Designed miniproteins, single chains, continued (4). Designs and how they scored, part 47

Each design is a single chain, and the fold is of that chain. pLDDT is the mean over its residues in the fold that is shown.

## One batch from the design tools (miniprotein)

Design m13619
Fold by ESMFold2-Fast:
Structure m13619 (fold): chain A 96 residues (1-96)
Amino acid sequence: MAEVVVTLEGIPSEAAEEIGKKIKERLEKELPKEKVESIEVELDKESGKITIRITFKTLEDAKEYAKKIEELVRETLSESPLVNVNKVKITVEVLE
């Protein structure tokens, strides 16, 4: 198993919970269920930080889907009127 960890910094505190929920729902819809073990979202509203952990069955799948995950996250952020995506720091890591 391997994880794709997406860290978002600079999310307005009032938008953090809604953004986290929308990202999780979108990832659950768009990612292949047979390749994904779990999707977890952690919110730090005070720091404006959201951490998304996606566990894949294989490292190869995690590496293949990392870019698509970043694109889906960026699209979800751009759909929110409360979030300026250009001011959000997005970090994507693949962990074995």
Scores: mean pLDDT 83

Design m13620
Fold by ESMFold2-Fast:
Structure m13620 (fold): chain A 68 residues (1-68)
Amino acid sequence: SLDEEIRRLRRELQKVNERIMELEAELEKNRDDPEKVARLNEEIERLQQELDELVSRLVELERERRAR
C-alpha cells in the first residue's frame, strides 16, 4: 500500500541520517588522518545526495496520497 511504502521510506530516511551522524563522529575521531578524512567526506556527500532523493520521493508519494 502507499501508506506502507511511505512508512518504509521514512524508516530508510532515518537510517541514512543515522549513518551520516555515525560517519561525522568517525570523522571527528580521525581528523589527523587525511586519507580517512577524504574517504569519510566522500561517503557523507553521497549519503547527503541519497537523503535529498529520499526526501523528494517522500514528498512525491505524499502528494499522490492526497490526490487519492
Scores: mean pLDDT 85

Design m13621
Fold by ESMFold2-Fast:
Structure m13621 (fold): chain A 67 residues (1-67)
Amino acid sequence: TKEQKISSIASLLEDNGYPSEKAHRIAEEIIDMSLDEIYEKYPAAFATIFHGSAVLKKKGLPVLYGK
Protein backbone atom coordinates (compact mmCIF):
# COMPACT_ATOMS: atom_id res chain seq x y z
CA THR A 1 0.00 0.00 0.00
CA LYS A 2 0.97 3.68 -0.23
CA GLU A 3 1.37 3.87 3.58
CA GLN A 4 3.70 0.83 3.58
CA LYS A 5 5.84 2.42 0.84
CA ILE A 6 6.06 5.70 2.80
CA SER A 7 7.09 3.78 5.97
CA SER A 8 9.74 1.82 4.03
CA ILE A 9 11.21 4.98 2.45
CA ALA A 10 11.18 6.83 5.80
CA SER A 11 12.89 3.87 7.55
CA LEU A 12 15.59 3.74 4.85
CA LEU A 13 16.26 7.47 5.24
CA GLU A 14 16.36 7.16 9.08
CA ASP A 15 18.88 4.28 8.79
CA ASN A 16 21.05 6.68 6.74
CA GLY A 17 21.06 9.51 9.29
CA TYR A 18 17.87 11.48 8.53
CA PRO A 19 15.83 12.63 11.56
CA SER A 20 12.51 10.74 11.82
CA GLU A 21 10.33 13.84 11.20
CA LYS A 22 12.35 14.89 8.12
CA ALA A 23 12.48 11.30 6.78
CA HIS A 24 8.67 10.94 6.96
CA ARG A 25 8.11 14.40 5.43
CA ILE A 26 10.42 13.58 2.47
CA ALA A 27 8.86 10.11 2.07
CA GLU A 28 5.31 11.56 1.94
CA GLU A 29 6.39 14.21 -0.58
CA ILE A 30 8.32 11.93 -2.96
CA ILE A 31 5.89 8.96 -3.01
CA ASP A 32 3.91 10.56 -5.89
CA MET A 33 7.02 11.92 -7.69
CA SER A 34 8.86 10.49 -10.69
CA LEU A 35 12.50 9.39 -10.33
CA ASP A 36 13.60 12.53 -12.22
CA GLU A 37 11.62 14.82 -9.85
CA ILE A 38 13.14 13.13 -6.77
CA TYR A 39 16.64 13.48 -8.24
CA GLU A 40 16.12 17.22 -8.93
CA LYS A 41 14.61 18.09 -5.52
CA TYR A 42 16.33 15.61 -3.16
CA PRO A 43 19.50 14.24 -4.83
CA ALA A 44 21.00 12.91 -1.55
CA ALA A 45 17.73 11.18 -0.59
CA PHE A 46 17.47 9.83 -4.18
CA ALA A 47 20.91 8.21 -3.85
CA THR A 48 19.99 6.68 -0.46
CA ILE A 49 16.57 5.34 -1.56
CA PHE A 50 17.28 4.20 -5.11
CA HIS A 51 20.91 3.08 -4.99
CA GLY A 52 20.33 1.06 -1.80
CA SER A 53 16.78 -0.25 -2.18
CA ALA A 54 16.23 -0.38 -5.96
CA VAL A 55 19.68 -1.75 -6.91
CA LEU A 56 19.39 -4.55 -4.32
CA LYS A 57 15.85 -5.37 -5.52
CA LYS A 58 16.93 -5.31 -9.20
CA LYS A 59 19.77 -7.77 -8.43
CA GLY A 60 17.34 -10.08 -6.59
CA LEU A 61 19.03 -9.51 -3.23
CA PRO A 62 16.94 -9.19 -0.03
CA VAL A 63 16.18 -5.68 1.23
CA LEU A 64 16.34 -5.60 5.03
CA TYR A 65 14.68 -2.70 6.88
CA GLY A 66 16.31 -3.55 10.21
CA LYS A 67 15.96 -6.05 13.08
Scores: mean pLDDT 67

Design m13622
Fold by ESMFold2-Fast:
Structure m13622 (fold): chain A 73 residues (1-73)
Amino acid sequence: SRADLEAQAAAVREAIAALPLVEAATAVVAADGTVHVAVVAKSPEHRAEVRAAAEAILAATLAPGTPYTLTVL
């Protein structure tokens, strides 16, 4: 359901925001059911590490096959 997807998106946002190299994180569910995740790394040097950690959280938290986008700034 959309409510379950919203709860998964919130859990993704909270887990990513708790990472030590993350400045800010957002996760929103689009009208088509795609989860749009945007993450701001504390510095550009950490973007690759933050992306890897965010991908692991997405894989663990979202139901398999859930469409998502991940942008690391």
Scores: mean pLDDT 88

Design m13623
Fold by ESMFold2-Fast:
Structure m13623 (fold): chain A 88 residues (1-88)
Amino acid sequence: SVLTEEEKRLIELAEKLAAGESLSEEEKEYALKLFEENRELIIEILAKSSSASREEIEEFLEKLIENESDENYLLLYRLAVLAKKAQE
């Protein structure tokens, strides 16, 4: 199996947090950028996999961004990577 560069980065960021390391500002900015570029696709996938409305999903995602935790940045990045892979 061949991992994409995005999947490799996801694993690296997850391993950093698991080791008790913090995400850098650059890593957080990159995670948010990739998430915003794929926001609509993420919402569509979450809407198909849950009983939540698009509005409820959008509100949930906005709350994750507002809280600015390393865990939330990793989650936003993970959602973007999985959404991109699902549309290939």
Scores: mean pLDDT 83

Design m13624
Fold by ESMFold2-Fast:
Structure m13624 (fold): chain A 78 residues (1-78)
Amino acid sequence: SAQKIEITVTVNADGSVSVSASPRTATGLAAAHELREEIARLQAEGLDPVTAARIAGERARERLEKDGYDVTVRVVVR
């Protein structure tokens, strides 16, 4: 069975972004860190946080799926 990873991106009312992974394995934590960095980079290019989270989240999903993981990426807006 493929190992499951759930990544949650929270976009706060102030525009700040938090990223968490479950389970908190080395792979999950590294994926969350990379996703957070890519979101920040896309925002620096003028993208809104939600659009940035969706683009970065899709790329993170594709990368982890190639490594044999079942991946869910959720974007939560507060």
Scores: mean pLDDT 84

Design m13625
Fold by ESMFold2-Fast:
Structure m13625 (fold): chain A 75 residues (1-75)
Amino acid sequence: ALEALRAALEREVEARERAFWDELLELTTGNGGPSKTPDELVPLGREGLLELFERHRQALLEEMQRRLAEAEAAL
């Protein structure tokens, strides 16, 4: 059912949002992951990091909507 797919996609989005936020925090406290260097993230402060997180979140929501539309079209 589309509801089950939606719930699974929402959980995936939440997990990816958490992972992305954790990655940004690691980048501000160490050498971090592949997204950005600490030098790029440190000057942004918390508000700048939240803006980057929100952009990533919007991309995930667009992916979720696309996958739901594809599932609906397949019915």
Scores: mean pLDDT 66

Design m13626
Fold by ESMFold2-Fast:
Structure m13626 (fold): chain A 61 residues (1-61)
Amino acid sequence: MSIGEIMDELDRLMSQMTPEQYVQASQELTKLMDEMEAQKASQDEITERLQKFVDKLKQQL
């Protein structure tokens, strides 16, 4: 699955959230992205971590 497809699904999920859920998810996503940039994560690692984040959100909504 491409990173673009994962990001599209994330955007769709976040658009359905309450304002509180959106703020929480945005903060978690920002933290995750900052950690991956600091660690110079590979494309595969970025894809895996974003997929896990999306899967977690799907289970909580």
Scores: mean pLDDT 79

Design m13627
Fold by ESMFold2-Fast:
Structure m13627 (fold): chain A 65 residues (1-65)
Amino acid sequence: SMAQTLARLIAERAEREGKLAAAEAMRRLSEDPNATVSQVLEAADREAPELAPQMTGAALLSIAE
């Protein structure tokens, strides 16, 4: 799903930046078929607010293709 793809992309970025708690939260959402985009964005804002705006735009463009 779109939410799972968003969560996976944010998790990968968070791991590269050393934000392990954010990566863990995002991995959970990426494995949940019932996860919503709103839940992913809320979790990203809470755990890694500096990444959320940039990753949201990039991930949505990737999914659109």
Scores: mean pLDDT 70

Design m13628
Fold by ESMFold2-Fast:
Structure m13628 (fold): chain A 72 residues (1-72)
Amino acid sequence: SARDAFLRAAEALRAGDEAAASTHLAGGIAMLGGNQKAGEAAWRALREAVAAGHDAETAAERALQAMKEEGG
């Protein structure tokens, strides 16, 4: 599911694997039919949440929420 892809992206980013995080996030965005702006919002929210020390579940939820807010 898209939520699982976002969670895998968050787990990868927290482990320092930006390439894996980007790949998983792109997969989740594609599953939801997200455009470039929605994808950029999701990636920004994911990076900010991980940098702030949030866990993978919280980071994934914030990325998904940012995508929904941008996507309308």
Scores: mean pLDDT 83

Design m13629
Fold by ESMFold2-Fast:
Structure m13629 (fold): chain A 83 residues (1-83)
Amino acid sequence: MEDVLKKIKELIEKANEYERRAQEARARGASPGTVKGYELLAQKYRDEAEKLISDYITKLLNDILDRLSQLVKELQELAEKLA
């Protein structure tokens, strides 16, 4: 899990770096193609980060649901032993 959060952070930092490069290229009068190239790279890393965030949230939710299901089963087994 820590590795996923680190990867998300790295992807966001890369997206921010390419957004900064796009702004600098635009400010210095670089070609529209150069600016667009940096914007597309920023978007690529942003999309990868968003996918990992979605996957991480889904995994966390499933882990919680699995834990709850196990607790319910243990409580049912305990109730049967007390009956």
Scores: mean pLDDT 84

Design m13630
Fold by ESMFold2-Fast:
Structure m13630 (fold): chain A 76 residues (1-76)
Amino acid sequence: SAKEEVEKLIKEGEENLKAGLELNDPSKLYAAKAKYEEALKIAEENDFPGKEEYIQKAREKLEEVEKLIEQLGKGE
C-alpha cells in the first residue's frame, strides 16, 4: 500500500541519514534526502489514513537533512 511504501522510504531515509553522519559521507545524506522527497511525494499523491502525519514527518526529516547538507557547504 501507499502507506507501507511511505513508511519504508522514511525508514530507509533515517538509515541513510544515520550512516551519513556516522561515516561523514555526504553521499548518504543526499540518499536520505532523496528517500524523504519520494516519501513526501507518495504521501501527497495518495489518500490513506494518517497521511497528514506522514507528510509532516517527511517534511521535518527533509528539512533536517537539507540543513545538514548546507552545513557541509555542499547544500543548495
Scores: mean pLDDT 82

Design m13631
Fold by ESMFold2-Fast:
Structure m13631 (fold): chain A 107 residues (1-107)
Amino acid sequence: MEEEELSQLYFATAMGYAIERALKLPPSEELRERQRRLLRHEGYSEEEIERLFAHEGEAERVLHRLALARAGLLILEHLGAKDPESIERLRREIEEARRELERLIRE
């Protein structure tokens, strides 16, 4: 996936979730498909993705944190920002979110 396409996927997924939750809307098919595409890019199998979505609401919250952290890291890289503390914090957020997704897959 090109860096631009990947960036847009993370941003669109994070913003779509934030808007739907703020407006108390049910998850759209468009957001759900973006979430599936993001999980495939992160290396999850179709079986693992279906297990994640069986955890109604919890997996989507964790995925939102992952999408935000990924988007944030891409912004810092694009701006050439020399902020080692923010970069390290975002990398830790990504690792923590991925560990939580792996926990949900095992349950």
Scores: mean pLDDT 83

Design m13632
Fold by ESMFold2-Fast:
Structure m13632 (fold): chain A 85 residues (1-85)
Amino acid sequence: QAAALVAQGAANEAAGNYVAAGHSYLQSGSLYDAQGNTAEAIASYNNSIASFEKALEANRDDDITSGVLEIAISVAKLSKENLQK
């Protein structure tokens, strides 16, 4: 399941759908974390952060979308930091 979400994230990135990619990678990270696969979880959270940052750059003029993306980036960063403690 987690590997399928990574593949879905990669496909969304290739299509330029960075919001969808960010969500797929975030879900993958959460599933790998639940499985105790720390390295894969960190990699997925990193991919989630990068995808949401690309989406944020594209949506800087939309205050609501920018705010939501900033929250999503913060969630991914905190999840990653908790695994690195």
Scores: mean pLDDT 80

Design m13633
Fold by ESMFold2-Fast:
Structure m13633 (fold): chain A 55 residues (1-55)
Amino acid sequence: SGGDLVDRVRSESDKINDLTNKLLSKAKTDDEKQKILDDGKKLIDDVGDSLASSS
């Protein structure tokens, strides 16, 4: 079973979470915070979908 796949998802998710938290610390409004959270979740989902489709 592919340890590399799990490691890649974890690494990319960690990077996205770090960037999301950094952006959240700079956000001034609830709208900005919600967009940052939604964008971060979408990126994590997109990484998972891309890896799932690569057989």
Scores: mean pLDDT 77

Design m13634
Fold by ESMFold2-Fast:
Structure m13634 (fold): chain A 64 residues (1-64)
Amino acid sequence: AREGAYRAALGAAQGDSALAREGGLLMMKEAGVEKGTRGAMAAAVYGSQGDVEKGAEAGEKAAR
């Protein structure tokens, strides 16, 4: 939670959407949110930003 919150805040402050995303996902993992839900959320956000490659990567990791 602390590490994820730090990364999310840093990414938001710097306009780094990738870093903010990593922080948000780490917070969800530390809070016990299942990996499938985290992967689906990551894929949707990366897709909305036009980053289809990272979206596919996140979805595949969640499916494992």
Scores: mean pLDDT 63

Design m13635
Fold by ESMFold2-Fast:
Order: structure tokens, then C-alpha cells, then sequence
Structure m13635 (fold): chain A 65 residues (1-65)
């Protein structure tokens, strides 16, 4: 898994910090689930539901979910 590449894509799509995006990417790889990425972006990154959905899509495209 390329956590760094996934985190970068998530940060660009959702607008959260790269640190929050990296934590979300780790959750996606552990759970194999885009909803886990979205939940992490909302709880750790403070993202809105819409931003979390964009981040989750980016994670899926990178194979992180």
C-alpha cells in the first residue's frame, strides 16, 4: 500500500491537511472500506460530509479502500 500517494490524493480532494489525510488513508487500508476513510476525515480532519465523500472517492481510486 502506498499510504503517502493515497494521503496526497485524499488531501487534494477533501481539502484536509496531509496529516489528517494520512490517518484516513491508514484507516482505509486497514478496513478496506471507503466509509472508514470518510469517517476518519470527519472525526480527525474535521471535514464536512461532502468533503469526506470526495476524500473517500480519491482513496478508492488509489486502491486505499
Amino acid sequence: PDVEAAARAIAEASGVSEEAARRAAEQGYKNKDGSAVGAALQTVGGASQEAAERGARAAIEKGAA
Scores: mean pLDDT 77

Design m13636
Fold by ESMFold2-Fast:
Structure m13636 (fold): chain A 90 residues (1-90)
Amino acid sequence: LSEEERERHRKLADEYLDKAREAIGNGNVKEGIDYLEKAALHYVEAGDFEKAREIAEGLRSAAQVFEAMGDTENAKLAREAAERVEKAIE
């Protein structure tokens, strides 16, 4: 990837991260998880593996919290999103 392409991916990742925060703040958890995955994958394309790992760890932690609350659906979505991000890193 060119430096310009990496910069574009980083900008898209930041935009998706903002959308994720807004969705989660509004109670749209499923949408928030989807935006977090998109943000992390764009960080991978940008070469920012540190931010991608942080998002994957956040999704793993969220999955554990959802499981503890009995929210099996959102726990599964968060765990599967984390797995896809982790696979994209390595």
Scores: mean pLDDT 89

Design m13637
Fold by ESMFold2-Fast:
Structure m13637 (fold): chain A 101 residues (1-101)
Amino acid sequence: SNSKNLEEIKDNLLAELEQELSKPTIDYKKIAEIYNQLANVYTLLGKYEEAKKYFEQALKYAEKANASPKEKKRLHLDSEAASTLSLDPELQAYYKQKRKE
């Protein structure tokens, strides 16, 4: 089933993330890519709150990696979309407020 395959991909990405974070020198770009992939997997699993947290981590590490404004904007939009899919009015209001600042 697709869900079983997504759980396996998730577990592999979490193991890769742990390995990258344990290195003496941190590859911010690689960590941002892993967090973005985790966020996408959690979105497909319907785990929107967890997906949102991983998009926020992806953005944080993308900023550390000097990612382009276009890439950072895409991560913000994906995080807002995941927050909307969570049906959490407080999180939706938070991201609407951030857009105005």
Scores: mean pLDDT 78

Design m13638
Fold by ESMFold2-Fast:
Structure m13638 (fold): chain A 68 residues (1-68)
Amino acid sequence: SSMEEQREAFVEKYAAALRELARQLAHLPKEVQAHILRSLADREASELSPELAARFRARLDEILAELL
């Protein structure tokens, strides 16, 4: 549906921003990178609907698994 497309687009835009931030944080230990990225994602997720927040957190876990 168009609403699901909009949600996916939002999650992917934010995922791209998190990947860019991860590149900028590459000089830090991996544990510190993960902590910062999770903390920022949790703050953003707190303002989202429950279903969008769940998708956002799942996407973050995928990104962290790819980068770490």
Scores: mean pLDDT 77

Design m13639
Fold by ESMFold2-Fast:
Structure m13639 (fold): chain A 83 residues (1-83)
Amino acid sequence: SVVEEVKKILDEMIELDKAGKLTDEQLESFRKKLVELIRNATPEQLEEIIKLLDENVDKLSPKAKLEVDIIRAFAEIKLVVSK
């Protein structure tokens, strides 16, 4: 599912970030994948994605947190315009 794919990406980002291996190129790749998943998500899936991002954002470095915050804002805007 879309939610499971978002979780897998977040888990991978967290692991790479903790290891000091989260490059700008990887961040851009993850951002592009997350944006596509959000574009294809239903309103119910968007609510689950936002919750998942909120539960995990504190596990990320400041730079990675900023990227996740931007993705969260995109998901929230999409959810609002869908209602």
Scores: mean pLDDT 85

Design m13640
Fold by ESMFold2-Fast:
Structure m13640 (fold): chain A 69 residues (1-69)
Amino acid sequence: SLAQTAEEGVRRIQQAGPSISQDTLDRVRDLALSGPEGLGRGVGMLLSKDPSVKPLVGELAQKLLDLWE
């Protein structure tokens, strides 16, 4: 499901980028689940906090976009 995919992706991002706060992760999860525009905003927010999570963010974004078909 979208929610499960977002939860797992956010968890993996948090493990790779522990500098990213839970508040930021919660906001990004909510944005990602709101649709493609929200997902884009969430991606930008995560990368502004920790660019090292880019590969995990890209994987999560692709999985969510595929599920919205």
Scores: mean pLDDT 78

Design m13641
Fold by ESMFold2-Fast:
Structure m13641 (fold): chain A 75 residues (1-75)
Amino acid sequence: LEEAREIARAVLDSLRDEDLRARGLREVDAARTAEEVFDAVGRTMEEASPEDRAAMEREIQAHAERLARLNAELE
């Protein structure tokens, strides 16, 4: 869970939209499972500008190995 939040915060930190970033971070901090963390990131990405969405996608790809490990632990 904490590792998922750490990755999510790194992804959200790439956003230039301060309001969207703050909302996303609040939702990530409120999440109780890794799935809820990833759902919050996905929702934020849907509201993001094309430029911010591209930055988020690049950051997610940079953490792909760690995300794959977390997903495996969630079954």
Scores: mean pLDDT 74

Design m13642
Fold by ESMFold2-Fast:
Structure m13642 (fold): chain A 76 residues (1-76)
Amino acid sequence: SEKDAAYIRAQIIGKLALDYLDRLAEEHPEYREVFEEMKAEIEKTIKEMPNLSAEDIEKKVRETLLKLQKRLEELR
């Protein structure tokens, strides 16, 4: 189904984002708490996705990635 496909894509993107944040935490331990907050938000968002439509899942992925980008830029 469209919803199953959207959820699988979201889980893959989420896994990549979590792996990226883990690498950043190893390189920048001074920002560990910030990265853990970002990871917790991503994990919470993925857990809530089964209750959303395919369109809302895709929207939530876009919004979460944009928020992640902005937070990472604030650390510079």
Scores: mean pLDDT 86

Design m13643
Fold by ESMFold2-Fast:
Structure m13643 (fold): chain A 61 residues (1-61)
Amino acid sequence: MKIHVVLKPGASIETLEKVDGAKVEKISDREYIVSVPGFLSEKVLSQLLQNPDVESAKLLP
């Protein structure tokens, strides 16, 4: 499962790399794809939405 993440200006990618078992790919200066097992996708999405460094996060189809 893939999650599209937009970080707030000045936020560190380290905040995304702390998710165990996640693969993080940079697609632009503030946009990232976080790949996680499907059974963790809702939990990780919830954690990202609660992160003050995250502007937006959504599951990709």
Scores: mean pLDDT 78

Design m13644
Fold by ESMFold2-Fast:
Formats: structure tokens, sequence, C-alpha cells
Structure m13644 (fold): chain A 100 residues (1-100)
């Protein structure tokens, strides 16, 4: 399970990178931001400022961010990102519950 947890954490880091790219594109926009885009930037900034205390908290934070990305920038790619993040967060929660 430790090796499995490491693999899941690595995948979360990669998905977090995809979210960071979307936030970067929004921040580099020359047009006025939508309410959803502003909410995404605020949530991203809050998460970076406060940090997370556990892998589970980070996974939950990434689910919230992926939902905001899908709302702010609707696309098949961002819906797929949300699906992958939700599946991965569920796997992490189950694995951590099995260790308790």
Amino acid sequence: SQDELVELVQELLELGGEVALEVTEIRNSTRPLSAEEQELIEEWTDILKKGTKSIEEWAEALVRLARLVARARPSRENEELLRRVEELAEKIKKLLAEQQ
C-alpha cells in the first residue's frame, strides 16, 4: 500500500500541474475575468497561502479546484480532469481508511 500511495500522490501532483496551467492562462488573460474565473483564482491563492496538512486534505482541495476549472473554462479536457481528480481522491481516501 505504501508503493500504491506513492503512485497516487505522484498522479495528484501531475493533475495539480494541469490545474496550475489553467490558473496561469486565466491570470494572463487580457479580458475581464468571469465570476467563476475569479473564484478559481481566489481558491487557488487561499490553498497556496494556507497549505494542506495531509495528502487527504490536498486531494480534497484539488477536487474543489478541478470543479472550479470545469465551471470557469468548460471543455471536454477540463471535464476529464475533474473526473480523474475525483477518482484519484476517492482511491486515496479508501487506501488511507484501510490503514486506520
Scores: mean pLDDT 83

Design m13645
Fold by ESMFold2-Fast:
Parts: sequence; C-alpha cells; structure tokens
Structure m13645 (fold): chain A 83 residues (1-83)
Amino acid sequence: STALENIKKATEEAETNPEYAYSVLGAASRSPDEEIRLEAVKGLGKLAKVLPERALALLRDLAENDPSERVRELAREEIEKLE
C-alpha cells in the first residue's frame, strides 16, 4: 500500500532526515490499521539509533498501551535491541 511505502521510505531516510522520519513514524504509530502501526514500530527501532530519546518514548508507549498484542510484542523486541 502507498502508506506502507511512505513509512518504509521515511525509515530509509532516518539518518539523513530524522525529523521528517519522526513525523511520519509518529503519525503511523497512531494509525487505526495494525499493519501500519507494525511498520511504524520497525521504523522507530531504526530511528532510535539517531533520535534515541524520542523514538524510545514512542516505542515504550506502543509496548505498554497499543490494543494489539502483536504491536506491543514487536515494540518490546525493538526496545530490547537498543543498547
């Protein structure tokens, strides 16, 4: 889908355009679509290497509060990968 493609592109640009990536991934993390939120979690994991405090805050919120167990589990896995 176009939305998933946009999220993946923002994730690829995380190191060169971190503010834009944060904006796109933050919006995607609040999507009603579970698949969109899962892609956002993956992107936030990558973004955490560049914007650790802000990306980690969103990942922690998703790990604790997302209605989907799949999203919560993936967010916890991404947090555990961060040094």
Scores: mean pLDDT 87

Design m13646
Fold by ESMFold2-Fast:
Structure m13646 (fold): chain A 92 residues (1-92)
Amino acid sequence: MTTLAVPVAVRNNLELAEPLVAYLAAQAAANPDIRPHVVIVDAGDTDGATETVVRGLAAAGIPYTLLKVDAPLEKAEEIALERARALTEEAA
């Protein structure tokens, strides 16, 4: 069994939230030997994208970590990657 840490930075991208959750749920169902863990970094989301991702992941039974930051999207992506790396190293 392999843990796959998936970094996601969120800022006003609601239109991508449901497709992302659907894709991750489908991948988890198709690959039972792989357990995704999603690292969500909210970089000042105002359109409900973060709430949509969190609710969708919870409904699909996919574990997640949520961090809220007051930073540019590029910095949020960096934070998400760093946390995902730490999770992957801990799971090994």
Scores: mean pLDDT 79

Design m13647
Fold by ESMFold2-Fast:
Structure m13647 (fold): chain A 89 residues (1-89)
Amino acid sequence: AMSIAQRTIKLLEELSNDERLNEKYRKKFKDMADFIKNNPNISDIALESIYDQLLKAKKYLDKGNYVEATLEIERVVQNVKDAKRKLEE
């Protein structure tokens, strides 16, 4: 079975190649995948939170609800930023 880190990285890499997203968001998802790969000390709780928000973003994107998808993407960006800040403390 895949770990939560592996599942989160896979979903981020999928979204980084999703042509429905603009280049700015695709690059952000690629950068997030790279960050998680380089920081194995991120807690499973933080990774589960990120994964759940990514699933919500993908669900809205698949329904064509781009406003809601963007709001969930911005929540993912904030969660990753918070996880990075905790590792720097």
Scores: mean pLDDT 84

Design m13648
Fold by ESMFold2-Fast:
Structure m13648 (fold): chain A 77 residues (1-77)
Amino acid sequence: SAEERRLRERIEAEARARLLADGVSQEEIDLARNKDLDGLEELLRKNSNLSEREIAQRVTALMLLYIGALLEAELAA
């Protein structure tokens, strides 16, 4: 329903606000939301001095942070 869609949008917006407050960038959040692991790797490779191993670990951490923020926002709703 439209109400269920609006609730989902509010949960996603709350999760995004939390991640931004914790220092995650808007671009990192958008890529995590789209499950674009390759895009996250390219972004981190371009914008950081991290090793390939550190990039892989950071991509995993960003995905877990995004999933955790969504779960916390949903449980608070």
Scores: mean pLDDT 87

Design m13649
Fold by ESMFold2-Fast:
Structure m13649 (fold): chain A 89 residues (1-89)
Amino acid sequence: SEAVRRAAEDAARGAEVATEGAKIGDSLGASRLTGGAIMAIGGAVHARLQGASPEQVLEAGREGARAGLEAGGEEGARLALRAGEGMAA
């Protein structure tokens, strides 16, 4: 519980910073990388909350990263943050 809470807090803070970066970088084409990072964090946190193994947590992070890159930039980041909020509850 404590480790999960700390991981969720770290993920939320990282997502906030990444989202601010996505807003600035959207016009510069950097927002896709930010979306990938946020989705990777969201996927990993979700897997941890479901009691997944370390290997499954890593795989969920990779799947999240791919989805974030494909969704595109700030929109992908926004969806990842909403998903992360649901997982942290």
Scores: mean pLDDT 58

Design m13650
Fold by ESMFold2-Fast:
Structure m13650 (fold): chain A 100 residues (1-100)
Amino acid sequence: MITDEQMKAFGEVFEKRYGIKEPLGSIALAQFIGGMGPEAIKEAVIAYGGTQELADEIVNILLSLTADDIAELGREAGLPQETIDLLVDRWNAWKERYGL
């Protein structure tokens, strides 16, 4: 299981690379890891103070990423390899289901 500290570190790297201000990146990532679709991610971002435009941008970023991008973000966040492998597996399943 990913820890709160690891989730925060990943969200901070996401902010650095894509400009998504915390905690919105961490909130979106938590929904994605939970298998929630794009609309649920947008609803969560808006519920936590994000705009509709920012929610749309976060989902567009997620849909544009590759498995290699997710692995690189995890490495930059200092996550252990087992956690990175889990994130990549969850990403591949999410993109297959919602990536269209």
Scores: mean pLDDT 80

Design m13651
Fold by ESMFold2-Fast:
Order: structure tokens, then C-alpha cells, then sequence
Structure m13651 (fold): chain A 72 residues (1-72)
């Protein structure tokens, strides 16, 4: 899981470097994830390390797929 997040982060960074047009997709995903964290905080919900990792992993996978769509 942690290693998978690192791998996805590397792939995302490489895609942005090679295809700057994908940057808005990555930025939108980051903003959405930040909004989720704020909503959870407002609701008094503190996600566990595992839940946090799962959310980040899911968001990174979705971002990478959308970024691949942009370059296709």
C-alpha cells in the first residue's frame, strides 16, 4: 500500500513532466482530497492511518487514469 502510493506518485510526476497538460488533473485531484479531509475534520471524523492511506491510494489511481486519458 505505502509502496504502491510511492509508485503512483512517481508515475504521476513523470506524466506531468512529459505532458504538462495533465497538471490540472493532478491539481484538481489534490484539491478534492483536501476538501475531503476538511469535511471529515468538520464532521469530527479522524480517519485511521489505514483509511487515510486507502483514500490517498484511490485518489492517486483515479488521477493517473484521468491523466492517461488526457495524453491518449
Amino acid sequence: SHERIKELGREIAELIEKNPATTPVAEETDARLRAEWEALRAAGIVPSPEEREERVLRAAEEALEKMKEVVA
Scores: mean pLDDT 80

Design m13652
Fold by ESMFold2-Fast:
Structure m13652 (fold): chain A 93 residues (1-93)
Amino acid sequence: SAEVVAALEATIAATEERVKELLEKARELKEKGDFKGAERQLTIAQFVLLVTRSEVHFTIRVHQVAPEVAAELEARLEALRREMEAEIKEIEE
């Protein structure tokens, strides 16, 4: 349904914003010498994305979201995962 798709898009958008905020906080903490605090933020970012991906995958299956729409949502999550992974590697240097 259109309502389910809109809810999924909103969930992904909120997750993108949350991950970005967590990565920015990690960079700030590292700059201040709080390496333990930075690591915590990176761990939370990874967990937030993992939970969102699981929720989105489950909802796509249960509500039988159209394959074309499902593919677009999956591609967006995969792009976020790759971006997050690249930024984490940069921060961990």
Scores: mean pLDDT 87

Design m13653
Fold by ESMFold2-Fast:
Structure m13653 (fold): chain A 78 residues (1-78)
Amino acid sequence: EEIKKKIEELRKKADEYETLAAQHDARAGQLGGEAVRSGDPEKIAELTAQARAEHAKSQALRDKAETYRNMAEELEKK
């Protein structure tokens, strides 16, 4: 049952990374909304770049979450 505990820990880490990824996606959405509401082309460009950076962080975190999920699945296979 030590393997079961390891699987649970890996799944918990995957869930934590997914939660962080969702937070970055939410921030990207906020920045995108601010860009759309802005009447200043320079601020639109800056906010759009920041939103893109947040999306990139979200993707990297989702990649980590997938890695941990795959590790848990491999352990579950025995």
Scores: mean pLDDT 85

Design m13654
Fold by ESMFold2-Fast:
Structure m13654 (fold): chain A 65 residues (1-65)
Amino acid sequence: SELEKLMEKIQKIMSEFSGEEVEVELKDDTIVAYLPSDSVRAQAAAGVAAMYASVEGYKLEVVLK
């Protein structure tokens, strides 16, 4: 499904930029990305990920674990 592809894409982008495995889950209309650490690179990637989510009608929320 397009949602599964979107979530995989967001997880990949956030994980590559943070350098750690980022967990992603869907809550209503919001895709939540859990960051294990605060990273400037991961925060920059969140902007790109939010764009991908918005095209498909979803919000992106980044949460520190």
Scores: mean pLDDT 79

